# Designed miniproteins, single chains, continued (3): the designs that were tried, part 65

Each design is a single chain, and the fold is of that chain. pLDDT is the mean over its residues in the fold that is shown.

## One batch from the design tools (miniprotein)

Design m10400
Fold by ESMFold2-Fast:
Structure m10400 (fold): chain A 89 residues (1-89)
Amino acid sequence: SMEKERRKLELEARLGLLRAQLAVLELEASRLPPEAQAAVQPLLEKARELLEKAEKAIKEGDLEKAEEYLEKAEEELRRAAALIEAAKA
């Protein structure tokens, strides 16, 4: 169906955007003091894992699970971004 094909393309675009955000946050985190890096690292690693699961779900046509994994990845990236900004203050 056209709706399923559109949803797949939208999820692929969202995956690409979140991967770019992860890369930026990893770079920013690398410039923080060691104690701040230790707090952020698990969140970035969880986001990476969730994005890998999302990619697999998209490839398998499980768009519902892909959406769930992308939402969870966004939450982990949001938490990481907040800790990074707090550490810069």
Scores: mean pLDDT 90

Design m10401
Fold by ESMFold2-Fast:
Structure m10401 (fold): chain A 86 residues (1-86)
Amino acid sequence: MKLVIKLKGLSPTQLTAEVLRAIGLELDGYEVEIEIEGDTLTITIGGLSEEQVEAFLEYAKELEKQGYKVTIKQEGDTLTIEIEKK
């Protein structure tokens, strides 16, 4: 399963924290691609189980509770989570 996480409108400090989190996943053996354009961070993760994807969905829901705008879309085996700072 493939997961695409798009983070928008984040401060430089928040972007740095999310990049470090993505690097941690790469070090754990996941297929991770990281793209940064301005204040937008896109993280693509391959090789995830359904259980691992569920954990990321819970993380996205926690961000939504913190006032972020979260949009989730599924197309085939690809889940896209878009997170935008209010």
Scores: mean pLDDT 76

Design m10402
Fold by ESMFold2-Fast:
Structure m10402 (fold): chain A 95 residues (1-95)
Amino acid sequence: ELKEKIIQKLYELMDVLDKRLEEAMKNKDFETARELIGDIATLIGLYLLVKGDGLNIEHAKEVLERMLERARQYGDEETVKLIEEIIKLLDELSK
């Protein structure tokens, strides 16, 4: 149940980042597009680790905290909220 919530939030975050990627590509902002592609690939990796019971929670939190810092820098409140929710779920899973 908790893992399913994490997976759902990872999908929601990937969907948001995919929309940001489409916008960056339309605006020819290839540097932001490159960052978003990297972030989406990282989230796919986290999804596979959650599904395969191979998740290192501490490493996942580290990666998400770096994404959170960038999202805050860009003023992307929707991405910030989703990352914070995933980190909270990871903390609950670590109990």
Scores: mean pLDDT 86

Design m10403
Fold by ESMFold2-Fast:
Structure m10403 (fold): chain A 76 residues (1-76)
Amino acid sequence: MIDWEEVAATLLYLKGIIAYHYGDYEAAVKYFKETIEKYPDSPLVPEAYRMLAEAYEKLGKTEEAEKWRQKADEIA
């Protein structure tokens, strides 16, 4: 059986990772948030929270970064 929701979650997460690696932190935030919001039951959600925090740190949004880092610790 193909889990299409997990495939879709993985693709959004990978788009976030690619954006992050190329320095597009605004796009990275967008894709990690979409992964969390659209696929909240995905096993990628804790990692998406951590990467969202990292992307916010790169944007200089330290308070947002800390908020999402704490959420990652709660669910990881």
Scores: mean pLDDT 81

Design m10404
Fold by ESMFold2-Fast:
Structure m10404 (fold): chain A 58 residues (1-58)
Amino acid sequence: PAAEAAFLALSPEERKVLGLYAQGKSLDEIAKELGISRATVERHLARIRARGLLPAPP
């Protein structure tokens, strides 16, 4: 399936963002846990969505 290849194509930081988001953490919680800005988390989530690993926002 394309999902595994897309996951492996993510950077290590993007994979961590995806994992934390899948756990139900907010963008602010993910940013705090990874020591990055909320804007960086939003950018990683946008890339993950573009790869088909997350649904489009409502």
Scores: mean pLDDT 74

Design m10405
Fold by ESMFold2-Fast:
Structure m10405 (fold): chain A 67 residues (1-67)
Amino acid sequence: SREEAERALRSGIEAAEAGDATAAAVVGHDLRKSGLVDPELARRIEEAGLAGDAAAAKEALEEALRA
C-alpha cells in the first residue's frame, strides 16, 4: 500500500540523514522486492546506499516519496 511505502521511505530518509547508507540500501532493496514504488527509483535507492552515498540515496528516497 502507499501508506506502507511512505513509512518505509520516511524511515530510509531518516537513516540517510544520519549517514546510514547501509540502512537506506536495505529500504531500497525491500521496496524493489515489494513493488511498492517505481522499480527504477527503488533500484536507485538500493544502489546509492550500497555505494555508501547517503546523499544520493536521500535524493532518490525523497523523489519516491513525492511520487
Scores: mean pLDDT 85

Design m10406
Fold by ESMFold2-Fast:
Parts: sequence; structure tokens; C-alpha cells
Structure m10406 (fold): chain A 90 residues (1-90)
Amino acid sequence: SKLPPLLKEVEKARELAKKGDEAYEKEGDIEKALKLYEEALKIYEKVKEELEKAIKENGADKSFEELLKEIEEEIEKIKEKIKELKEKKE
């Protein structure tokens, strides 16, 4: 099954995003938070590409489509956090 490896990558991206939140909220470290969010975003975008490829090559699977929608929402959230922190740093 392709789903469990993708879920592990999603968990890794979520942990990096959480560490980014803690770096900003607990430490006030904008640079560390940005680095962690950008690492999370890179993993999320890779998972999105793999999900899109799996759907295209193997046909529609509800589990893959649901995960893709969830990942797209999480990508937008992380992009907004990165934008806000970059504006605050400038």
C-alpha cells in the first residue's frame, strides 16, 4: 500500500510545523520558525505530488482524494504562516 508511507511523511511535516510554532511562540525565533515551516512545506508539496500522481495513474481512491484535500489545506496554512513571518522580519 502507498498510503502508509505517505502518512508517515505527513506526520513528519506536521511535527516540523509544530516545532516551527514552538520556535516562534516559545523562543521568539523567527528565523528558526521560518526554516522549520519551509522544511514542512517542502515535505507537504512532495506528498501532494505523489498523491496527485497516484490518483492519475491508479484512478480515484477516496482515501487518496481525502488526504490530498487535507494536504492542500495544510499547505495553504503553512504558506500563510511563512508569509506573515517574512513580513514581520522585513
Scores: mean pLDDT 84

Design m10407
Fold by ESMFold2-Fast:
Structure m10407 (fold): chain A 58 residues (1-58)
Amino acid sequence: GDKYLENQLKSAEDTLNKMSVEELEEALNIVEEVLKLVPSELAQKVLELAKKVLEKKK
């Protein structure tokens, strides 16, 4: 894939991993709202990463 996209996703994943479960659930709601306003493949991938990170933290 695009190295820029890969770096952005990795940075997002690192940030999500530093969040608490509560913070991550709040971030998930924000990302879902952003997807309604600005549909993008990157935002969709970030949403999937956030869900996966939240599942592992629980």
Scores: mean pLDDT 74

Design m10408
Fold by ESMFold2-Fast:
Structure m10408 (fold): chain A 100 residues (1-100)
Amino acid sequence: SVTATITLSKTPGPVLLAAMARILAENGATRIDITDSSAVSAQAAVEEARKLGVEASYTISDGPTTIVGVFPSKEQAEAGANAAKALAESFGLDVTVTIE
């Protein structure tokens, strides 16, 4: 499996975080783990992923928002992470992506 880690410079809020989780799920993520400072935002993203049949969990932290997606292939990880990054950047967030 391949892991994509997306780190955001600011909290995205519940609508954007849920949309990012949906993008990862639609690109074949089998698991999504969210770290955010807002339980409301993290829960919205986890619920969106679970509706699409993806295992999802969240952790609350005062650090940067991080989304970790696990994918069956590097191509799916890159497609999902880059699409989620493009969405977040369109809302003015700085985004870093690491794929392993």
Scores: mean pLDDT 91

Design m10409
Fold by ESMFold2-Fast:
Structure m10409 (fold): chain A 80 residues (1-80)
Amino acid sequence: DKELRISLGESLVDTALSMVEQKISLEEARAMVESAARYRKLSPEATDILLNALEQMFKSNEEERKQIAAQAIEQLKKLV
């Protein structure tokens, strides 16, 4: 079920984008994303993509955040 794993990864990217938009701290957001990735049994590679995207989103403006989310989704698709 490769499609299910990609869908779970995409869902976590959307969640990370929502967290940064809601002004949750980077430390709290990282902990929540790491916990969700572990619960969903994502690979270390997929988890790294999500955490790197999250950190970049916190350093970026609103327009750049959407681009970072799209790039993270594409990277997750390549892990299949």
Scores: mean pLDDT 75

Design m10410
Fold by ESMFold2-Fast:
Structure m10410 (fold): chain A 90 residues (1-90)
Amino acid sequence: MEERIERARRLLALAGIDVDKPLEEQFRSPAELQVLAAAIDYAVEGKVLVPPISSLEDLVKYLNDHYGTNFTVEEVKKMTPLELIEKLLK
């Protein structure tokens, strides 16, 4: 588990994503959201399954449908990438 989180952190860092900053302060493009979704998949499942994502709304829908969460867009916007991964790892 810890190894997967560390690998996800490295992947996000290589993409220029800060794991300790809220999503609303650093995501402006679909490409950045796609990398975040891929890093989440890798951390939680050890493989990347995410479909093409074009918006934060698409990301939230994917997380809710695939991981059985009940996140809202407003809730996810205020989370850091690390907090989001940790909530999914329960």
Scores: mean pLDDT 77

Design m10411
Fold by ESMFold2-Fast:
Structure m10411 (fold): chain A 62 residues (1-62)
Amino acid sequence: MRLVVEFGEDADESRIEQVVKEFDGRILEAIPEINGFVVEVPKDRTAAFYQALIPLRPLGIG
């Protein structure tokens, strides 16, 4: 499943990469203008991935 995740300027990119890897995902694209990333995560792991992102304080996920 592909998701666009938007973060604030204080977001730790290496922590974001770690969480994506933990859920068998990958970063497809970076969108520097919004400090966002296009990520691909297995559909069955999407809910757990979302929960793992909450401490990183995403501004939007879609």
Scores: mean pLDDT 76

Design m10412
Fold by ESMFold2-Fast:
Structure m10412 (fold): chain A 73 residues (1-73)
Amino acid sequence: MLSREELEAEVAEALVAMLIATDYFSSKNITKEKIEEMKEKALKFADSLPNERARKRAIEVAEEMFKEIEEKL
C-alpha cells in the first residue's frame, strides 16, 4: 500500500495537471503572457500543498506540462 505522503503526492500531481489542462483548454488564445499566468497559478497551488513530497511532485508535473505547451507555440 502507498504511504499517506505518497498518496497525497499522487493526488497533488493529478490536481496540478487538471488545473493546467483546464486553463489551457478554456483559453481561446495561448500567449506567452497567459502561460506565465498559468505558471504562477500552478506554483501558488504547489506552495499551498501540505507536505514537501507533494509540493516537489506537483512542481515537476507542472514543469513538464509547460515545457510541452511552450514547444507547441
Scores: mean pLDDT 82

Design m10413
Fold by ESMFold2-Fast:
Structure m10413 (fold): chain A 80 residues (1-80)
Amino acid sequence: SVEEIAAEFLAWADEHLTPEQRAFLRELVDALVYAARHLTPEEVEIVAGHLLSLAEQHLPPDAVARFREAVERILELKRE
């Protein structure tokens, strides 16, 4: 589920990111989950693009890569 993908990513963040980076990532993940629940796949792609841009500005490359993977997994679920 979308919530399981989010939980896996946040668990990774707890082990690898600072508290400030983790708090910021939590807000991005919450926004992504909200979009996935309420928006069309096309609208989620737009929102995810904006969230990825924010992640690139504020988070280390490893976190950005994993957030991108979470986005791709969520979009795949919405296309099913």
Scores: mean pLDDT 83

Design m10414
Fold by ESMFold2-Fast:
Structure m10414 (fold): chain A 97 residues (1-97)
Amino acid sequence: PGSVANLPQEEQKALSLALGAMWITSATMTEPEEVRRAIVERAMERLEEIIEKNNGELTIEDIAEAMIKAVDEVREEGLLTEEQAERLKERIRELAK
């Protein structure tokens, strides 16, 4: 596997957030802009909390869980139908395997 890099904690957190944002954006890019923004904002808030608790570390599973919760919140706000939310969550779960 690749080289080990000793990054300052702040840089490590920034990298984790950037990777999370890219993953969330990629998974939601086919959604309407309003829905995509709502999911991104909610998922990113959860990722910041996870990153703080895990000393800057972030897994694909953490990203998937944050996105699934964000999708459920966006559905509860009426921006997604139950069917659309379930299909998107299934896609997220498949990508995280």
Scores: mean pLDDT 77

Design m10415
Fold by ESMFold2-Fast:
Structure m10415 (fold): chain A 66 residues (1-66)
Amino acid sequence: KEELQKKIEELREQAELLKKQGFDHEAEQALKLVDEAEEALKKGDLKTAQLYLEMAQGSIDYAKSL
């Protein structure tokens, strides 16, 4: 519950930093995935929320490796 909410906040912060660094496309993709995770969490679908957060983290990690 609280762990997933904290992860959503952390990933949004990381995506906003990415956007400031000029990685707009990667940041937008990550933010969209985080929004999907929050929507799943609101519906009680923890598995789907976790999957979207993992995908968002992957997008952020990929952008940081460029």
Scores: mean pLDDT 81

Design m10416
Fold by ESMFold2-Fast:
Structure m10416 (fold): chain A 89 residues (1-89)
Amino acid sequence: LTPEELAVNRIIAAQLVVAAALSGLVKPEDAKEHILGVAREFADEETLREVEELASKLYEAIKAGNKEQALEYFRKIVELLDEAARRRA
């Protein structure tokens, strides 16, 4: 796998983990750690900090059962991760 292919696969895996957490199949803590692990692999320090803040909000929304809010935070995380992956290319 190229670094770009790896980044895309990591983002897809994060999407599946968040979907599982929203369905109660994965702990919110595990979903947050998975997202942060992906971000640590290819995001810069500024992007990582922003993803960390959004991941914390996502975690709180999942725990509160606010699926709409959780999906909005996750959408923003995906946008940041996609941008970081493109910047590394």
Scores: mean pLDDT 78

Design m10417
Fold by ESMFold2-Fast:
Structure m10417 (fold): chain A 78 residues (1-78)
Amino acid sequence: KETEFALALRDAVQALSKILSPEEVKRAAMAIATAGNVLGYDKAIEYAQKLIDAAKQGNKEEVLRLIEETRAEVEKAR
């Protein structure tokens, strides 16, 4: 589970690096990592997969929306 999360995070970072700046990629990676710690790894993997899918479509707006959605879910759980 933790290993699956680490791999999903790595894949998300690689996919996002093709359409986001390095600073935006760091911000996205931190959002996913925080989601893993607060919401659990299953939920974080789900968000990472959605980000990978949006990034592969080249949909930067959807990527940014998903990052904010992930942050909002983390805040609700705290």
Scores: mean pLDDT 80

Design m10418
Fold by ESMFold2-Fast:
Structure m10418 (fold): chain A 62 residues (1-62)
Amino acid sequence: SAAVEAAEAALRAVGVSLGIPESKIEEILARFRELVAAGEPLATVVARAMEEMERIAAEQAA
């Protein structure tokens, strides 16, 4: 769906802006796609992906 594609693109952009490694961004997006396919609400899976990105960014903060 267009909404899912837009959310994925937005999450990728956020991950890049936070300096998260591409491999980790792809892991987060793969999980995002799995949860969407499993019927999880889009808002819920976006929130989970953002939490993971923020966690990784905090862990890697210099």
Scores: mean pLDDT 84

Design m10419
Fold by ESMFold2-Fast:
Structure m10419 (fold): chain A 77 residues (1-77)
Amino acid sequence: MEIPEEALRLIREAERKLQEAREAIERGDYEKAAELAREAARLAREAARLLPPEAAAALERQAEAALRQAEAAAAKA
């Protein structure tokens, strides 16, 4: 099984955005964290369309968790 190069790029970008979102939360920049998490979720959904079901489910789960955390933090900003 070969993961398409485009899917791999989207996965890396989504993971990078998720890490940046977590760092933003730790710095108290909740609005930026929510923005980054939303971008990561969008990228993850795009990548999921190109992935096997197992990998797609895992990526979607990660994006959902990060977005929920960032949005909850942003609501308190």
Scores: mean pLDDT 75

Design m10420
Fold by ESMFold2-Fast:
Structure m10420 (fold): chain A 61 residues (1-61)
Amino acid sequence: MTDEDLERVMELAKEKLGVPDEVLENILEQARKLNRDVDSVLVAIANHTGKSVEEVRRALE
C-alpha cells in the first residue's frame, strides 16, 4: 500500500464510517510501522467500527 492509498483509506473511514481523528491517527501510525499492510489497516478499522473486514473493505471501495 502506498502512502497516498493509505491517506485515501483513512479519509473514507472518517467520512463513510465516522471513525474519530484520534483513532485514525493511531491506525495510521500502526500501518506505517507494519510496512503499510492493507489487511492490518482494514482489521483495525473493523475492530473499531464493529464491522467485519469484508464490510469495511466494501464501504471504503
Scores: mean pLDDT 75

Design m10421
Fold by ESMFold2-Fast:
Order: C-alpha cells, then sequence, then structure tokens
Structure m10421 (fold): chain A 106 residues (1-106)
C-alpha cells in the first residue's frame, strides 16, 4: 500500500474514532485511534500520530483510566516538543495537565 493510501486510511480511522467517541462507544473509539496511530507512525506523520494519541488519552480519561490516559498524553507532548511547534506543544501540555487534574479530583 502506498504512503498516501496509508495516510488516507489513518485519517479515516481517526475520523471513525471521533464519531464513536461522540456516541459514547469508547472501547471501539480506542481501537480505531490505536490503528490510526500505527498507520501514522508507519508513514512518519508525526502530527497525525500526535492528534490520535491525544484523542486516545481523552477517551481513556472518559473511562476513568487516568494512568493510561496520562501515558498517552505524555507521548503526544514528546512528539509536539520534537516538532518545535510552540502552539502544538502548548495544546499537548494543557491536555496532559487536564488529565492530571481529572485524576486528582477522581
Amino acid sequence: MSMEKKREQAEQLYEEGKKLYQQGKYDEAIEKYKEAIKLYESVGDDKGKMRSLMALATTLAEQGKYDEAEEYAKKALEIAKSLGDEILESLARMHLETIKIAKKNS
């Protein structure tokens, strides 16, 4: 499969995950996000991988799986730092902090 085709498939899986998340189908959303992460990684799409990791972390937090959510949010932050994009780093840092606060208040 071509790199472009893999990227298109990753984007589709990410969008399917978002729809499942909005329906409260968190386990199915997690599966879609994990598949998207693998495909984005295979094509070197760091931004796609970061977005999918953030979505996965949010979904895990909705299930009360805060330790797992924090680990995926940390992975997204490391990618954001490697990209040198201050806006993406700020978003990933805020996301991680939100998960830490939710864990402390649970």
Scores: mean pLDDT 88

Design m10422
Fold by ESMFold2-Fast:
Structure m10422 (fold): chain A 79 residues (1-79)
Amino acid sequence: LAYNNLGNVLASQGKLDEAAIAYQRAIVLDGTLAKAYNGLGNVLLSQGKLDEAAEVYQRGLKVHPNNEDLKKGLEKALK
């Protein structure tokens, strides 16, 4: 999805707040898009927002319970 790709570009530029907004829009358009949950969670981890990151990873795991990236992200957030 365009918003997920936009989130990836913004995150790579260090524009973390803008990246988070783009990933949230991707999730609104497609709540089954595991990579948008992973992207948002990773941005929140980079910002030190561990509780928010954990919630996002958990929501993604509800849709994709066996997704390895989301499981690893959650483990890092709960550290």
Scores: mean pLDDT 85

Design m10423
Fold by ESMFold2-Fast:
Structure m10423 (fold): chain A 142 residues (1-142)
Amino acid sequence: SMEEEEIAKEIIEELNESLKYLPEKYQKRVITKDDPYVQGQVAFKQGKYDEALEYYQTALTAAQALGDKFGEALVLNNLGQVYFAQGKYDKAIEYYERALKLFRELGDKYGESVVLRNLGDVYEAQGKYDLAKEYREKAEEL
C-alpha cells in the first residue's frame, strides 16, 4: 500500500543515514523495500507483531548465513523490541542480551548503548527500578 511504501522509504532513509557513520564494509549494503529487515520494521510500526516476527526471523537467518554480525545484532535487538511490545519480557531480555553480546564483540558503542537502554525499559516495565537505572547508567557511560 502507499502507507507501507511511505514507512519503508523512511526506514530506508534512516538506515542509509546510519550506515554513513559505520565502517566502510557496512556502507556498501544496498537496502530496498523488499529487504526482510525493512519489511519487519514496517510491520512493527503498524502493530503487526506476528508479521514483524516472521520478517525478522527471515532477516536473522539471512544475516547468520552471510556472517553479517552487524545485521544479526540489529535484527536480534528488533526481535527483542517486538517481544517487549507484546509484554513478553523474558523473551525480550533473551534477544536483547544476544544483541548486546554481538555489539560488544563488534566494538559498536552506539549499538551497545541502544540495547542497554532497551534492557532498562524492560526492567522498568517489570518493576525492577534499581536494575533499570543500572542499565541506563551503563548506556550513558558509552
Scores: mean pLDDT 85

Design m10424
Fold by ESMFold2-Fast:
Structure m10424 (fold): chain A 66 residues (1-66)
Amino acid sequence: SALDEAKRLLEEAKKIAPEHEELIEKALRYLEQGDLEGAERQAALLASLGHTEAAKLIGEAIKLVE
């Protein structure tokens, strides 16, 4: 499913930004609830912290579940 693929992208994001695992898990919870705006805010926060590649993976996950 799209959500299963989204979860794989978020697992990859956790591997490249393990110090922000809680933010990435929060993005996953927003995606599971259908709150795409909530997930996008977590991606924006990661990008502002310099983790642009992890943020891109969350952005791709959001596009999959749209």
Scores: mean pLDDT 85

Design m10425
Fold by ESMFold2-Fast:
Formats: C-alpha cells, structure tokens, sequence
Structure m10425 (fold): chain A 74 residues (1-74)
C-alpha cells in the first residue's frame, strides 16, 4: 500500500539520520548498542519488505552494511 511504502521510506530516512548523528560521536558501548539496534531494525525491514518493495529493501540493506562498517571501524 502507499501508506506502507511511505512508512518504510520514513523508517529508512530516520535510520540514515540516526547513523549521521552517531557517526559524529566518539566510540563507546552506548554508540555500539545504538548502531546494533539500527542494524536489527533494518534487518527486520529487509526481511519483511524484500518481496513487496525490493528497491526500498535494497536501500535498507545498503544502510545496514554501512552501519556494520561503522561498528567495525570502532
């Protein structure tokens, strides 16, 4: 549905904004936990929407991979 697609787009945009904010912070257990929570949320979105909204699911997957890179760089 259009409402479901819009909600997914908002969730991805919110995760992108959260990553941008977290990337400015120094390494800490809290930063790691917040990044891991974002990864878990994006993984659920990819699994749920990979068939109905494959392009948005792919965008969520790319963002998830960027979050894992941020964690690995700490």
Amino acid sequence: SAAEKAALERQIAQAEAALATLSTLPPSPTKVANLQDLVARLDKLVEKYKESFPELAARAQELRDRLEEEIAAM
Scores: mean pLDDT 87

Design m10426
Fold by ESMFold2-Fast:
Structure m10426 (fold): chain A 67 residues (1-67)
Amino acid sequence: GPPDKKKLLELIGEILRLIGEIEDERRKLEAAKAAGDEEAAKEAEKKIKELEEKLKKKMEEMKSLPG
């Protein structure tokens, strides 16, 4: 049968939240680079990588659900 709607909606919500967090950190990275703030830029790059790994795992979880 189709995947459990609640589980699918929860995964979609988590994925959308992670995408939003990545976009926020990308904006912070661009602002830090424009300001010449190397420490802030490195922190934003680190957070982006961590968030992208979390997003990848959640997308893989979604792919594991029956279509």
Scores: mean pLDDT 83

Design m10427
Fold by ESMFold2-Fast:
Structure m10427 (fold): chain A 61 residues (1-61)
Amino acid sequence: SALAEEIRRRIAEETGLAEEDIVVREVDGRLLVTLSPEALAQPDAVVEEAARTAARLVAEA
């Protein structure tokens, strides 16, 4: 969906992760965000920032 693509782009922009390392899916009107194994191998601070950014953007959607 357009919303899922927008959230994926915003997470990538705010965290510096590549868009292909961020998966956003819409299931039954809810957004699910998953990071690739490569993104999860980043320093904990980067992964935690990505998780917080994703949670904030999903809550605002």
Scores: mean pLDDT 77

Design m10428
Fold by ESMFold2-Fast:
Structure m10428 (fold): chain A 77 residues (1-77)
Amino acid sequence: IKSISLKVSPEADVEKAKERIQKEYPDAEVTIELVDPSKLTGFDLMEALKPDPNSDLKLTVDEASKYVPGAKVYSGG
């Protein structure tokens, strides 16, 4: 099983994003984490925005943004 982990802004429709990714990667386990950078500072902000080390598949921000319209993608894995 391959995992895909995204970090996205709070405006993201998590359920729709998961459905879109699952259509392209049906065997993948999809995790989407909502990150609000306005509530984080310094080290906590840096940690929250870094790529998820548990993501087996790595999408670029541009690739991941196709699945998360209307929100910002901070990490695709």
Scores: mean pLDDT 77

Design m10429
Fold by ESMFold2-Fast:
Structure m10429 (fold): chain A 71 residues (1-71)
Amino acid sequence: GAEERLAAADAAIAAATAALTAQNAQIRAINDSGAKLPSSEVARLIGRTLRAIGDLIEAELEREKAREELA
């Protein structure tokens, strides 16, 4: 029911947040190393970040919807 969807959304938010945190740490490590990445690799990093942001937004919306059903 709505309770199960709320739990699933909370888990998805946690997973997306962890992914974004890991991605930010990787970007910082690359910057700290002074390495120059090929444009294709930069594009992959941007793509992964955008996907993680999309996942987070979707999970937040599902969480709100489930909360409304429980109210």
Scores: mean pLDDT 81

Design m10430
Fold by ESMFold2-Fast:
Structure m10430 (fold): chain A 71 residues (1-71)
Amino acid sequence: SKEIEELKKKLEELGLQLEEALAAGDLERARELVEKMVEVMKEMLELLYGKEFAEKAAEEALRQALEWLEE
């Protein structure tokens, strides 16, 4: 699963950038990075479980992550 490996690397890179943004208190950048991470996770879920499941899971994950950043 070369595609899954590439998506995992993207998530790792975005995760490091998110940690940097949070450490700097850059919540606007953190939000952008969370949205990008959810899109990458959606692509992984589409490959594993199909588009309909991936879309619903990604929408819910984004909602929860943005709510967490606002708290």
Scores: mean pLDDT 82

Design m10431
Fold by ESMFold2-Fast:
Structure m10431 (fold): chain A 55 residues (1-55)
Amino acid sequence: LEKELEELRKKMEQLSAEIKAARAAGDHKRVLDLTGQLSDLSVKIMKLEKELKKE
């Protein structure tokens, strides 16, 4: 769980950087796609954190 959580946090960091680059380029479609992925990752992280608290 902890290793998986670290992997997801690294992906969030990468997505944030890509969103920033896409916004600078004016690629609003890519921004929307990446923001959706970031939202999905946030949900996964929250579920894993709940499982860690349950333990």
Scores: mean pLDDT 79

Design m10432
Fold by ESMFold2-Fast:
Structure m10432 (fold): chain A 113 residues (1-113)
Amino acid sequence: SIEEAIKILEEIIKLYEEAKAKIKEAKTIEEFKKIIKEYSEKILKLTDEAIKLLEEIDPHTAEKLKLIKEEHEKKVKEILSEKDIEKGKELATEHLEILIDAYEKLIEELKKK
């Protein structure tokens, strides 16, 4: 259902917000990268679940979500290539805010249907 898809997308936003909070607390580059990897894995699992669900009920929104998934993977690779923890945190905060905005817009599109 559309309601089940929205619930998954809202859980994804919550995971991005939790990741933002956790990365601010990280004291080493290793801790920072571990947080990014763990939250990315959780988010991608939920994203794939939402894509499968949406492919049957709203294929157009499923294609948009696939593009957001690709953007997520690109941004995570960029964050993980950073060697300085403070620059990594700044880059991660910027990229995660962009991804949160993309998911919020997708939810609003689904709510209008």
Scores: mean pLDDT 88

Design m10433
Fold by ESMFold2-Fast:
Structure m10433 (fold): chain A 61 residues (1-61)
Amino acid sequence: SAEAEALVEKGDEAFAKGDYKSAVLYYAKAVEKYLEAGDYAAAFEVAAKLGEAIKKLRAQE
């Protein structure tokens, strides 16, 4: 969906800026929207991005 795609773009922008907390929030919302839409392939791809953002957030001091 356009809304889920916009959330991924916001997550990617936050991740690029080192704002991993915002990246986690946006990616998590995008996964939720893709799952609600039944787009499991897109949900899986964004879940991988979410996992990377969580790893970076946990390493951030």
Scores: mean pLDDT 86

Design m10434
Fold by ESMFold2-Fast:
Structure m10434 (fold): chain A 64 residues (1-64)
Amino acid sequence: GSMDELREKLLEEADRLGVRGYILAQQGRLEEARALFEKALELLKEAGGSDRSIQGVEALLASV
């Protein structure tokens, strides 16, 4: 249904933000990376992402 479609789009966007954040962190752009990881975390929580996925992004946030 429409909720499943929205969930998939939110999860895809969260993944894209996580990847971009990781690249920025490797470039030393830690504040920008942190902002992207925070947005990814919000989208994962809105989409009902797994606790493991949420913890993964939280760990990335803690590392930058």
Scores: mean pLDDT 85

Design m10435
Fold by ESMFold2-Fast:
Formats: C-alpha cells, sequence, structure tokens
Structure m10435 (fold): chain A 63 residues (1-63)
C-alpha cells in the first residue's frame, strides 16, 4: 500500500510538470486517489501503469 501511494505521488508530479496547469494536475491527483481507494477497498494494489493511465485519462478529460 505505501509503495503504491509513493508511485501515485510520482505519477501526479510528472503529469503536473508535463501540463504546467494546476487545474489539470488537480484532476489527475483526484483520479489517482480514487483509483487507490477503489483498489485498497477490494484488497488490491494498483500498478504504476494503472496509476499513470488514470492520471492521463483525467488530463485528457480536463483539456
Amino acid sequence: REEARRLAREVVQEIAKETGDSTVAMAARQAVEDLLDRHFAEGRIPTREELRAAAQAAVDAAK
């Protein structure tokens, strides 16, 4: 769980650097947090790829 939260922070930071837009970065953070909560509630741990995909989908939706 802790490792997944660390990876989530890394993914959000990279997305924030790529966009330069705080609103888009916040959307990506929310999507990543929602994914973590869903996986943890089901006893699962999301992969870095799943976290990245969720963040990217939020960025695309916000643009």
Scores: mean pLDDT 76

